# Ledger of designs, part 22: designed miniproteins, single chains, continued (5)

Each design is a single chain, and the fold is of that chain. pLDDT is the mean over its residues in the fold that is shown.

## One batch from the design tools (miniprotein)

Design m16732
Fold by ESMFold2-Fast:
Structure m16732 (fold): chain A 68 residues (1-68)
Amino acid sequence: MEKSKEEIVEGFRRGLELIRAAAEAQGLDAREMVRLFTEHEIKLMEEDGAPKELIEEVRRVGEEILAA
C-alpha cells in the first residue's frame, strides 16, 4: 500500500512528540531538542532529494510541536 504524505508527516509528528516527552523527563531543553531534531531531519531530507512540499510540512510539524 502507498504511504501518503499525510501518513509520513503524522509519523514524524508522533516521533517528535516522543522526543519532546523524553527530553522533558530527562530535564533537558525540550524545545531546543525538538528544534535541532527537526532541522537535522530537514537536512537529511534535502540530501535525499525529498520534495520541497514534504520538507515544508516537516518544518511546520516542528513549529506546531514547539507551540504546544
Scores: mean pLDDT 78

Design m16733
Fold by ESMFold2-Fast:
Structure m16733 (fold): chain A 102 residues (1-102)
Amino acid sequence: MEEYYAKLVKYALLGKKEEALEAGRKVFEAQVELVEKRLGRKLPEEELEEYRKRFEAIIEPIIEELINNKEEREEALEIAKNQESPNPNIQAGLEALIEAME
């Protein structure tokens, strides 16, 4: 899950909408797997399809906001170069961004 979230942030900051959306879908798939594992059973296909559509409707505007938010991109790039984040998901995203800048 963390690796896919890092890719989502990385691709959004690089302006790669299609790759960011794909990473978002992988985050959803990882969360579904975790839920199914905790329940000890698979979720019905019809319910999964509805949740997927709802997730995509939520995540797409968020990815577009990250891509179009110049201030947030500039702040993230500055943080990536100069300091560590106490949030492990943000830290993973920053490390992925630094790797992409090599």
Scores: mean pLDDT 65

Design m16734
Fold by ESMFold2-Fast:
Structure m16734 (fold): chain A 86 residues (1-86)
Amino acid sequence: MEKEKEEKIKELEKLKKEVSEAMERASSIAPIPQEIIDLHNEAIELIDKAIKMIKEEKPGWEEVAEEAIEKAKEVLEWLERVGRGE
């Protein structure tokens, strides 16, 4: 449905902003492991790809969006744990 696609784009755009801002804050305080930098870069690329696929009505966007969300949440979870001293 059109509403579900619009809501997914908003979710992905919000997630992209949240993960990018969190990474920028973390990088100003301590060195970030290369593995997390790579994961962040992959998450941003997949978010942009998913948004483009949704806007262009390309099949397979749901799978790409799911992978993007999973990777972005993994980055955020790592940053959250480090922020708590875990």
Scores: mean pLDDT 81

Design m16735
Fold by ESMFold2-Fast:
Structure m16735 (fold): chain A 81 residues (1-81)
Amino acid sequence: AEPSLDELKAEIEELAKTLSPETQAAVAAGIKAADAGDLASAERYFKQALALAMHEHPEQQALIQRLAELIGRLLARLEAE
């Protein structure tokens, strides 16, 4: 079954909890922008979050790639409306 938007957001937030507070804040800002329909700002915040995560936790490449995949799926579904 396809995960719901709420399930995608929950998994994104759960993965971000294992990262820095700065990365968590960027993820939260991205989700807030996405919820407001501002997909351009959401994409910018999520790119910032992924860049921060890669810089701070290069050893967690697999987790960061999973986070990127989920973010991509969230943005694609929101764009489809």
Scores: mean pLDDT 83

Design m16736
Fold by ESMFold2-Fast:
Structure m16736 (fold): chain A 110 residues (1-110)
Amino acid sequence: GAAAERAQIEAAYAAALEAIDAGDVAAALAAIDALRAVALASTDPEVLEYAADLLRELYELAREKGLREVARKAAEALLEVAKRLLKVSPDVAKAIAAILDAIGALLELE
């Protein structure tokens, strides 16, 4: 259910934050993959929107720390989650905004 999915996303996010702060690229990539996997298995727009918000934060933190590979992984995960949000969300404007944020993030990393 949504509560269990949110708890899994929060756990993956906490792991990603710890890894990014430590400069542990491998652990950060694994944590982002775990967050992405839970989000992409969901059909709940609130779960997907929450995952998208956390992926934006992870992107910005990784970029500030100079962890380019981690930032790219977060931006790519955000794009996939945002595309899924567009399919399931009644709020098309929020989903489109998330897609544009992800594209902008990926372009900044080029």
Scores: mean pLDDT 87

Design m16737
Fold by ESMFold2-Fast:
Structure m16737 (fold): chain A 65 residues (1-65)
Amino acid sequence: MSIEELIEEVLKKVPPEMQSLVRSSADLIATKNEELAKRTLEQALKLKSGKDIVEVLNNGLKSLM
């Protein structure tokens, strides 16, 4: 899947209130490190809760620091 397809699939698993945060985080990671973004999104797709998905994306952002 492309990064955009991965983002759309992840967004389907999060509440609407979290979707903008998840998309912004994913876009920022992809801008800095496309491979890390792809890996982070693939991990997020394995998760069932929106809270866990947000945590995985936050960890991806921290790895860019």
Scores: mean pLDDT 80

Design m16738
Fold by ESMFold2-Fast:
Structure m16738 (fold): chain A 74 residues (1-74)
Amino acid sequence: MLSEEEQKELLEEMLKKGKEAIEQMVKDGASKDFLELVVETEVQELRKLGIKEEDVKKFREELMKYVEEKVKEK
């Protein structure tokens, strides 16, 4: 089981990488539905790692918000 400090560091790193991946996928013409599927896949992986549901929810909310913002800029 990851420590709270390790979970925090992992969440911050995954959020950064997730945002970079979403931005690239939007530039490559990915649909909103596909991007939402990518976010849900990352959320499931975090749950498998035993990350707290509260932190998983915040991660999902931040990435979904980023998807909405980047898709609207097209």
Scores: mean pLDDT 80

Design m16739
Fold by ESMFold2-Fast:
Structure m16739 (fold): chain A 91 residues (1-91)
Amino acid sequence: MKLVLEAETEMSMVIIAAAVLKAVGEETEDARKLAELMAKAIEALQRGDYEEALRYAREAVPLAKRVAEESGMTSVAKTAENAVRLAEEIL
């Protein structure tokens, strides 16, 4: 159960990263790295490899925040930060 709850939390963070990337696009090197990590996380989830998906999700979240900040999208960066806090508060 602990791994499932951890996977669900990290999946929420991947969704946030996806939202940031969708808003910004793949215009910077960090945005491209974010897209690559998200693709790998999704592929791992589709295979049922939750541990690998969690690893990529953990790497994706800080890049999503950085990409949003670099693009001047402070509201999006704040939304991602608040969503992470909410996920941690619920779990």
Scores: mean pLDDT 65

Design m16740
Fold by ESMFold2-Fast:
Structure m16740 (fold): chain A 121 residues (1-121)
Amino acid sequence: SKMEEKLEELMKAFEEEAGESGHLNPEAFRAVLETLLGTDTELRRALIEEMLAAVRERATDGFLNPEALRAALEVLLGTTPEAQELIDELLAALEEEATDGYVNPEAFRAVMRVLLERLGP
């Protein structure tokens, strides 16, 4: 499906920048956001930088944790009740797959699947 094709494109961007641990770091997250949102407008580039700033403020050991991901998603989606409901659903998908308090590839795949289903591929 178009959603599955987009999901695999995002996961490839993740894997190309992820280190030996496979955990989501800011560089891998940048690659995913550039693939998801594009870089063709200054507004999209500014949004990506704001999301990455929110992540870096909350990341531990140079990796994303659920708090860092929540902060980035609030920049992307906003803080309306509808946005918070979606963010809570995304973080629930993360928690079902996550181990060690980091965003591993399976946890990130689960989050991106929910996001693409809600926003469209």
Scores: mean pLDDT 82

Design m16741
Fold by ESMFold2-Fast:
Structure m16741 (fold): chain A 78 residues (1-78)
Amino acid sequence: LEEEARERVERAAASVAAAFGEAYGERMLKTATEKVEEILADESLSEEEKRERILEAVDQAARDVIAEALREQHRAQR
């Protein structure tokens, strides 16, 4: 589970870095890793519930970082 989560986060961060630059990839990696560690530490969740929440957290972190990158680029062009 932890290894699967790490691979998912790294893959998503690499995609963001390729599209928007390494700084956004690193931001994605940090944000997603923090959320994943929080989910993994929650003993009230089953392994399957943790897997589902990790998927949602990684997807949400990617969307948030992409939205931030687009906002920063839009602001820089004005």
Scores: mean pLDDT 79

Design m16742
Fold by ESMFold2-Fast:
Structure m16742 (fold): chain A 76 residues (1-76)
Amino acid sequence: MKEEAERHLKEALRNMSKAAEALANGDYDTAIEYAQKAVEHAQRAVELDPESEEGRRLLEQAQNFLADVQARKAAA
């Protein structure tokens, strides 16, 4: 389970980076898609290792980023 949780954390970080790049380019739809994937991977990591402070923090960051991108798209 630890290796699987770590894999999901890495995938969440990778998707966060891609979402940030898409957002910087004004591509809100792509940014939302990657942000959603980041949330899904971070959530899975927390499910596999619920005591992980890193996992819980990353999930919160991913959820906040997704909400921000969605708000920006709605205002665009």
Scores: mean pLDDT 85

Design m16743
Fold by ESMFold2-Fast:
Structure m16743 (fold): chain A 76 residues (1-76)
Amino acid sequence: MVKEVKATVYVPKLTPEEQQLLRDHLEQLKKTLESMPALSEEMVKMVLETGEITRKQMAEEGLEVAEEVEITLRVE
């Protein structure tokens, strides 16, 4: 059985041009990850931990979160 887990990726508030470029990259990443076969639980944990690190780094640098993007990961 394959489980689904939602990972959140955060888009910082940047210039409109930089935000659009980041959105395009995140859309490609989302398509890639959601098209993958089942990932290991360790890989899913790594993705979730990376998201948390990114959020903490943005908060430490005083950056606002402009958008949150959910990616659905399939777990083996």
Scores: mean pLDDT 75

Design m16744
Fold by ESMFold2-Fast:
Structure m16744 (fold): chain A 94 residues (1-94)
Amino acid sequence: MDLEKRLEEYKKELKEAIEKGDQEKVVEALRGIAKVYLEQGKLEEAKELYELLLKIYEQIGDEKGIKEALLGLAEVYEAQGKLEEAKELREKAK
């Protein structure tokens, strides 16, 4: 599947979700964008989005979302070669 096309679709979904005030859809779209950036090797952009997602989930008290965002950050750090930081994040996700 075309990564650029998926990114465009998620960005469109994000814009529509923001306009509608659909917080769940905003989070879903941000997660999709972060995954695409990670797949593209845009590690800093992926990191920033997973950090944003973590902050949002912590504010809401979504334990499942917190774990997912921590695992996303761990994957970014693993891709950067930061294995100790990735391990620490995976432990926090338990």
Scores: mean pLDDT 85

Design m16745
Fold by ESMFold2-Fast:
Order: structure tokens, then C-alpha cells, then sequence
Structure m16745 (fold): chain A 107 residues (1-107)
């Protein structure tokens, strides 16, 4: 439905805003909270994209996952060992999400 499509686009815009906030934040705890929130939102949008066979949304999800991975990897040296473990978990989750999205695009 058009209403569902609009809601998904609004969720993508919220994810983009979270990523922009990640680029600006200096506090490591706030950075990880934003990263976790953005990752969870992206997982939810991915499930909806798969359910609706929305290939354009899957492409956008791949691009957002790549941007988040790059930001987290760039920020990683500023984190404690415990925070790096959490960051590595998010990176692995994003890489797995990207791989699944790419597989759906091939089918």
C-alpha cells in the first residue's frame, strides 16, 4: 500500500538521521547507543523489504549498512576493549544483513 511505502521511507529517513548523529557525537557511549538503535531499525526495515520484495529498498539498506560499518570502524580506535567488542558485534550483524540483502537481490 502507498501508506506502508510512506512509513518505510520515513523509517529510512530516521536511520539516515541516526547515522548523521553518529558522525557528530564525541561520547563513545552515545555513539554505541546510536549505532545499536540504527542497526535495530535497519534490521526491521530489512524484514519489511524482504516481505514486500522491495528491491530498491534492499539496495538502499545495503548502502546504509556500508556507511554504518565504515563509521563504526573509523570510530573503533576511540573505544575501550569492552566497547570494541560491542562495536565488532554490530559490524558483524551489519555485514550479515548486507550479505542477506545481496542474496535477495540475486533471486
Amino acid sequence: SEERRKALKERIERIKQLIEEMEKVTDPDEFLKLAIKAYQELEDVFREAVKNNDKELLKEIIELADKMISLIEKYRPRLTPEQQAEADKIIEGLKNLKKKAEEYLKS
Scores: mean pLDDT 88

Design m16746
Fold by ESMFold2-Fast:
Structure m16746 (fold): chain A 100 residues (1-100)
Amino acid sequence: SSLAQGTIDLVSSLIHEVKRLVKNKDYKGAIEKLEEAIKSLERILEEMKKKNAPESLIQTVEELIELAKKAKEAIENKDIKKFEEELKRMEELVKKLEEE
């Protein structure tokens, strides 16, 4: 679906960009990118619910939103290890969406 592809593209781009920003110690930039992505994913989630998208897809997007929030909290707490773990979980969910 176009909404599933939009989710894949958005989250894949986000993971790449926030990894780069954190590696460069641009924690503020990484937080801002995560906040923008969370808002975009929440809009996608609302549209998915209105269009009666499959429950599995809705649940995956809800989990991606929660993981993005946890990644943001990890950066705010200077826990880079936890940030990397949350991003890895997001990568695994994106791969699952691509393999459907």
Scores: mean pLDDT 89

Design m16747
Fold by ESMFold2-Fast:
Structure m16747 (fold): chain A 74 residues (1-74)
Amino acid sequence: SIQDQIDKLEQAVNAFLDANPEAPEALKAELRAAVADLRATARTQEEFDAGERRVLAIMAQIADAVAAQRAAAE
């Protein structure tokens, strides 16, 4: 179901955020908002796929930001 797919994505997002505690708060808030919006609005597989792409894009932005912060700390 769409709900099961959202639950699995949210679990992955929570694990990702736990692994990246130093991520910028604004991006973490944007990621959480994207998951919440997906849960509130997705009614079809197409809508889920579009929302998942957005979530993954924000996760990539967080990974890049964290890598840049770690490099700057060296």
Scores: mean pLDDT 87

Design m16748
Fold by ESMFold2-Fast:
Structure m16748 (fold): chain A 94 residues (1-94)
Amino acid sequence: TTLNNLGNTYENLGRYEEAAEAYEQALNIADKNRILNENVAITANNLGNVYEKLGRYEEAAEAYARAATIYHALGNLEEAAKALQKAQEAAKKA
């Protein structure tokens, strides 16, 4: 989706609040259309990174946990484990 690219652009510009909004919208569209693929997992992981930069650790943990769930569903166990670790680390800071 164009919203994922917009999120990436905002993140590169240091505009983290707008990046989070764009990624959230991209994930909502994917959820509504029942899309589950690697790009959705990447978007969820990027959302977690952005929430960490904003100091929004609870939301970062939720986003990383979502990425871990998607990676696990896709059989990508290494990426799932990494995302789960990030979720646990963010939760400790919340």
Scores: mean pLDDT 88

Design m16749
Fold by ESMFold2-Fast:
Structure m16749 (fold): chain A 67 residues (1-67)
Amino acid sequence: MEERRRLHAQRIEITGQMIEILDKIRKKLGKPTSVKQLEAINQQFFNDPQVQELAKQGGALTDQILA
């Protein structure tokens, strides 16, 4: 199996994990009815340590794919 295909598959997996975290936050806080509520969801998402680590891993994988 080519390394590039493995890196792409892993990046897709990371993206899926981030989407799951975002979905859980949306379910917990409810559907945003205002810009302020949307910002609260986004802030909680981007301030989540798991999301920060996944974003860092995704960036590193992108750099490896482009290298």
Scores: mean pLDDT 76

Design m16750
Fold by ESMFold2-Fast:
Order: structure tokens, then sequence, then C-alpha cells
Structure m16750 (fold): chain A 80 residues (1-80)
């Protein structure tokens, strides 16, 4: 269900913000992209990893899960 995936993505984004991987402004932008265009959120997440490699490594499991959720949301968007 799309709503469950969005809720999971928002929780993962909140975790990244709490851990200092992303700023509150970046978290807000990602939440909007998750709802409107998950493909844009995927690209933004890749950029965040490149800009913050040390913090990204420490949060690899959260980031990997967020990628999986965003890919599933993009698939659902294209299939519907």
Amino acid sequence: EREKLIAEAERLIDELAKNGVITPQEAEALRRSVREDPGVALLALAVIEHLNPEKAEKNKETIDRLYQVLLELERLRESE
C-alpha cells in the first residue's frame, strides 16, 4: 500500500535528520519528493550520500532501506 511506504520513508528521513545526515530543510524537501516524485527523492538521496560520505556510511542500513522504499514507490507510480 502506497500510504504505508510513504509513512516508512518519512520515518527513515526523520531518522537521517536526527542523526545529522541531512538538515531539517533537506528532510522537508525529501518528504515532498517522496509524495510527488519518488525518482527525484532517489536522486536527492544519492547526492546527500556523495556530500556526506562518513555520515552516510554510519547510517548505511537506514539509507539502503530508504532506497528500497523509494524504488518501490516509483514502481507503484509507474504501474498505476
Scores: mean pLDDT 82

Design m16751
Fold by ESMFold2-Fast:
Structure m16751 (fold): chain A 75 residues (1-75)
Amino acid sequence: SAVDELIELLRREGHEQLARELEAVAKTADPAVVEPLAAEALRRIEAGEMTVQEAALEVLVELGIEELVRGVKRV
């Protein structure tokens, strides 16, 4: 999966704590939301548009926004 590939890249580059945080969040989030975000992050890394660390932080931020939006809709 795209999120597993991103986690493996983080571990390979020595960002072990960030990899663990992303893994924990991915386990509780909807795969339909996480996988497209991780896939876009991987694309941007491959294009040289961001570092692996920056891409992982962006995914975590986006997941936080999605969780907030979901919470507001559950009224």
Scores: mean pLDDT 76

Design m16752
Fold by ESMFold2-Fast:
Structure m16752 (fold): chain A 95 residues (1-95)
Amino acid sequence: KAEELFNEGLKYFSESDLDKAIEAFKKALELFKKEGDKEGEGKVYEYLGQIYEIQEKYEKAIEYYEKALELLKDDEEKVEYLKEKIERLKELLKK
């Protein structure tokens, strides 16, 4: 169920329908939380971070990337990627 909504969010994200992507990802997030799927939650937060970054809502993007980082700690490649993203966005907010 959660994975179906996540895949719907991915479809809208690939189509650049960011509002529908956010809606689908938020619904997926609620179900992943209910199921106790922390990896699923982390993936949703990563994509929400990407969407808000595209919208130049950098504070919101950082918030979601930090949530993704906490949930995806065991994925070394994701940890590096998310840390780099967070640092770059924090530098943009200093200006």
Scores: mean pLDDT 85

Design m16753
Fold by ESMFold2-Fast:
Structure m16753 (fold): chain A 85 residues (1-85)
Amino acid sequence: MWQEVLDLLKELAKEKKSLADLPEEQQKQIEEARKVMARLAAKDVEEIAKNLTEEEKEILRAIAEELEKQGKLEEAEFLRKIIEA
């Protein structure tokens, strides 16, 4: 599941067209999300979840919302579980 979620986050970052309608504020959040995705590539996902900052949690929430819009509900729920951990 984790590697699939990471791949979906990378796909979301590539899908500029689905993010293109977002304000520049959201575009900046996507750039920050790439840094979070690099950290999430580490095998210590549980440790990452515990050490997420509020800013990083908001970025992941935004990504989860976009995944939800794309019908990728399981991946969106997984991100929300990480945020709530």
Scores: mean pLDDT 59

Design m16754
Fold by ESMFold2-Fast:
Structure m16754 (fold): chain A 89 residues (1-89)
Amino acid sequence: MSEEERIKELLLKLQKPVAELKKLLEENAPIKEIIEVLAKVESIVSELPEEEVREYLEKLPEEEIIEAAKRFIESFEKAAKHLNIPIND
């Protein structure tokens, strides 16, 4: 598998969770809901268990969680645009 194919497969797996994360941020959802979706996203990228990632995120300040979520969405949208992967809205 090429690096490009690996990234494309990863982006396809992230498409739905990232769309959910973006919607939660736009709606100013409770931080707990943002943590749940962000943990799912980070688990897919890091290959760490979702529960372990969630516990780590729950220890962070709310501002850091929101910043991490925003950075992830920006990175995903940039990569998806480059590889012509549709963003599920």
Scores: mean pLDDT 78

Design m16755
Fold by ESMFold2-Fast:
Structure m16755 (fold): chain A 60 residues (1-60)
Amino acid sequence: MELTFSFSTPDGVVEHRFTSREEARQKVEEIVQEIKASGGNGGLNLLLEAIDRQERRARE
């Protein structure tokens, strides 16, 4: 079972796929926290870094 979320960024639309609802919830929470911590547009780089970090962890 897969869930897909899309986010709008200056570089375009970024899509994420999750194999479980729990994984999706954690990802959404991380994204929200990164955006909140950066204070808007500055959070886009933090958002991309958070996504990259989670993908690297998932591969290990």
Scores: mean pLDDT 61

Design m16756
Fold by ESMFold2-Fast:
Structure m16756 (fold): chain A 90 residues (1-90)
Amino acid sequence: FAARAVAALAEAEALVARARALVAELEAVVGPNPRAEALLAEAEAILEALKNPPANPPEGLTLEAHIEGSLARLRAIVAELEAELAAARA
């Protein structure tokens, strides 16, 4: 489990870095984008929560399932930002 938590943090950090790059590229094309900024803020909050996980995960979830859910949300945020950038370039 500890090894998975370390790997998850590394993946989360890479996903947040990608989200920041995508927001910067999007805003270079269209100017300030509150939706993109909100998605980045959510991604950064998820990363901080993964760095300092709660002692008890949400009811019905294992800590591992909580970590996987957080990573899935980060991947979804990156995909949303990539779609926004593609739409802005269309």
Scores: mean pLDDT 78

Design m16757
Fold by ESMFold2-Fast:
Parts: sequence; structure tokens; C-alpha cells
Structure m16757 (fold): chain A 94 residues (1-94)
Amino acid sequence: GPLSKELILRLIGLGLRAIGIEFDARLKKDEEMEEAARRLLELVMRVLRTDELSDESTEKVIELIDKAIDYLERGDVEKARELLEEAEKVLEES
């Protein structure tokens, strides 16, 4: 169904964090971190654009994005990519 105002605000916050990571990675010339952050931002934008996700799928995708961003902020690109791939699969199944 349509995204609640609360979920929209959470997604915007996650997108801003991803933008911050991408900019920091670019300054440090960390191409893997920049790519992962860019993909997470793209995923946030995809969730914001869709009205076809169930509430359960939406909450699961947001939780996976949040965890992936937390791992990127800690420098764990591999774990972040794993969570990103899981979030993309949830979107494809919906």
C-alpha cells in the first residue's frame, strides 16, 4: 500500500546517510564504499517511488537498508553488499 509519512521520513533519513557515505568515500578514493553507498541510495529511491509493496515487505526492506548503512558507516562493505542484495530480492518478490 501507500507509504506512511513516518516510513517516508525514515527513508529520506537513510538516503541522506547514504549520500554522506558516498561523498566521504569519494574524498577518500574508496571506490567500493562509494559504489555500495550509491546502490543503497538507488534502493531507497526505488522504495520511495513504489506503491505496490506490502507493509511487511516495505518494513523488511527498510530494516535491511538501515542495517546495510550501519555496516558501511563501520567500513564493512562486504556485509553491506550482502544486505543490499537481500533487500533487492525482497523488492523483486513483490
Scores: mean pLDDT 85

Design m16758
Fold by ESMFold2-Fast:
Structure m16758 (fold): chain A 67 residues (1-67)
Amino acid sequence: SVEELAAFLEKELGLTPEHARRAAEYIASLPDELKLPAARAIVVHYKPDLSKEEQEKLAEKIVELAK
């Protein structure tokens, strides 16, 4: 759900509650084929120092929660 995705973004990426909710609504509104590229971009922006493997795991979880 959007609520679960917003909570995840706040906890894992450190977004403020307002920004997490807006980001969650945006990702959930995208066509399924655009959700993963958008999730990857957000993870790289907020967690650039994580390994590529860790970034992909976070992006995949974001897409799962956005369905």
Scores: mean pLDDT 88

Design m16759
Fold by ESMFold2-Fast:
Structure m16759 (fold): chain A 70 residues (1-70)
Amino acid sequence: MDEEERELAAKMSPETRALLAKADALAAANPESGREARLYLGRALRDIAEALGLPYAEVVAAEIERLEAE
């Protein structure tokens, strides 16, 4: 869907992608833990995007700001 997200996923290792999928499953299984898992993932993704200089840095920063505002 989002081609930029697809590009980031393609640059990630299969292990990193598996961890992201597991965190999404945890969010669905436990609502309270899901919120915390999303926050940690958002921060990790922001650091990765910034380190790699990817265009996702701006999008990830906006999403983290929204999650922290809640």
Scores: mean pLDDT 60

Design m16760
Fold by ESMFold2-Fast:
Structure m16760 (fold): chain A 65 residues (1-65)
Amino acid sequence: MDAELLEGLIRMVASVYGAEIVDIRIEGNRVEVWIKHDSKEEFEEMKRLIRKAGENFGFEVNVYE
């Protein structure tokens, strides 16, 4: 599956929420994303959206604060 499209979508979601992406790591079908921001509610919403996007692209995505 195209990891570049997923990374672009992750960066777009973070940008919409004004969040800082600390790191993105891609290993096979696993993606790990580290995000910093001040709102835990917005973090949980971003985590849900990013995980769903990853699932649709065939990736397992873990999102960390």
Scores: mean pLDDT 80

Design m16761
Fold by ESMFold2-Fast:
Structure m16761 (fold): chain A 95 residues (1-95)
Amino acid sequence: SDFRRRVADVLRDTGRRIEEIRKTETDPKKAMEKIQKVLNEMQKRLQDLLDENPDAPQDLLDILGEMYRRVSEGLLRRDVDGVVDAVREAYRRIS
């Protein structure tokens, strides 16, 4: 669906931006700060899409919920690989 495609685009963009930060930012603290900003932007973009589609399919909501749970765990553990994998897995499941 158009909605599912837009959600997938947000996730793909987010994963690419985090991967670029990993390649270009050598300071781990600055990298985490930049990643947090990218994730905050992702959350806002996804929330806007959900607000425009109140009948979003439950499977999609479940995928996003699992992604947010894994992202939060990764951030707590300072596990950037886990954060990227969570976003990429959500993209694969939605695409």
Scores: mean pLDDT 89

Design m16762
Fold by ESMFold2-Fast:
Structure m16762 (fold): chain A 86 residues (1-86)
Amino acid sequence: LSPEIEKEINEAMTLIAIAVVNLTEKPDAGYARLAALLVENGASDEDVRKVLAHLEPELQKEAEEALKIKDRKKAAEKLKEIAEKA
């Protein structure tokens, strides 16, 4: 809702565009990493879920569980772990 969040969303869209260009090797790792950055920077769950929708079903379920964590720092840490495993 703050102007800062709008700035972060624009930055995230740029990162997503870069990730899409580089999707040929490990797209799941890229999307999980972007989701973690969005969560860590205060993006809405709805915006994060749009990124998570591109993950393989099993990784998407793990990422959704991470997103349910109310502590946003812990949620971001879990998403980074998922990216490292992918």
Scores: mean pLDDT 75

Design m16763
Fold by ESMFold2-Fast:
Structure m16763 (fold): chain A 110 residues (1-110)
Amino acid sequence: MIPSTKPSVEALQERLGVSKEKAQELADFLTEVSNALAEVKSEEDRQRAIEKMVELFKKKFGLSDETIELFRELLERDAQRAVQLLVELMKKGITDEDEIRARLREALAA
């Protein structure tokens, strides 16, 4: 389920084993991603939303440029699938960059 509203800070804290502050940051990040996608009404808006989501992802997760570029490519091809993958990674507590990169490549191959 992709929440259109801000996720529970308590649920994120419990599921990811992170601090309350980190859970709040993740909830805020997901809210910003959801809002960016909801504002897309043109090709120009879509490209702007993709750039914003890439910057948020880079800032929040500290992943390598290679992993960030795979995320950008997935957002450009299928933004909904990219968000679904992000939510799935968070639900499962997947934090390993190699696993994240593998899942991004799998999604791009589909």
Scores: mean pLDDT 69

Design m16764
Fold by ESMFold2-Fast:
Structure m16764 (fold): chain A 61 residues (1-61)
Amino acid sequence: KKEEEEKKKEITLKMIKKLDEETDPEKRLQIEIEAVEELLKVETDEKEIEVLKRMLEALNS
């Protein structure tokens, strides 16, 4: 659980840093999609997995 929380925090911080430096909307969208996909790989809570899947669907809309 501690390791999972650390991994999720690291993924989120990487996304935030990339988004802070990127101004192109297409590239920003790709950064968000990549981060959500990485979070989905490490998340074990079914409730959180469902939220992440919905976010991924919204980003692809």
Scores: mean pLDDT 79

Design m16765
Fold by ESMFold2-Fast:
Structure m16765 (fold): chain A 70 residues (1-70)
Amino acid sequence: SPEEAVEEVLRKAEEIARRLVELGVSLDITKQVVVETARRLAQELGLSRKQTEEVVREAVRIVEELYAKA
């Protein structure tokens, strides 16, 4: 379902973001990697353009929140 696809994209985006924070990667590079990965996964899972833009926006929010706490 689209809801399951969104949850899967956000789960993987958070996993990648957490790993990059642990490795000391910069916020800007982590945002680029997470955006590219989220778009690719959303496309593979058949999400619409609108759903893809919404999930990318949420993925960026997760990255920014992780770096604000670091």
Scores: mean pLDDT 86

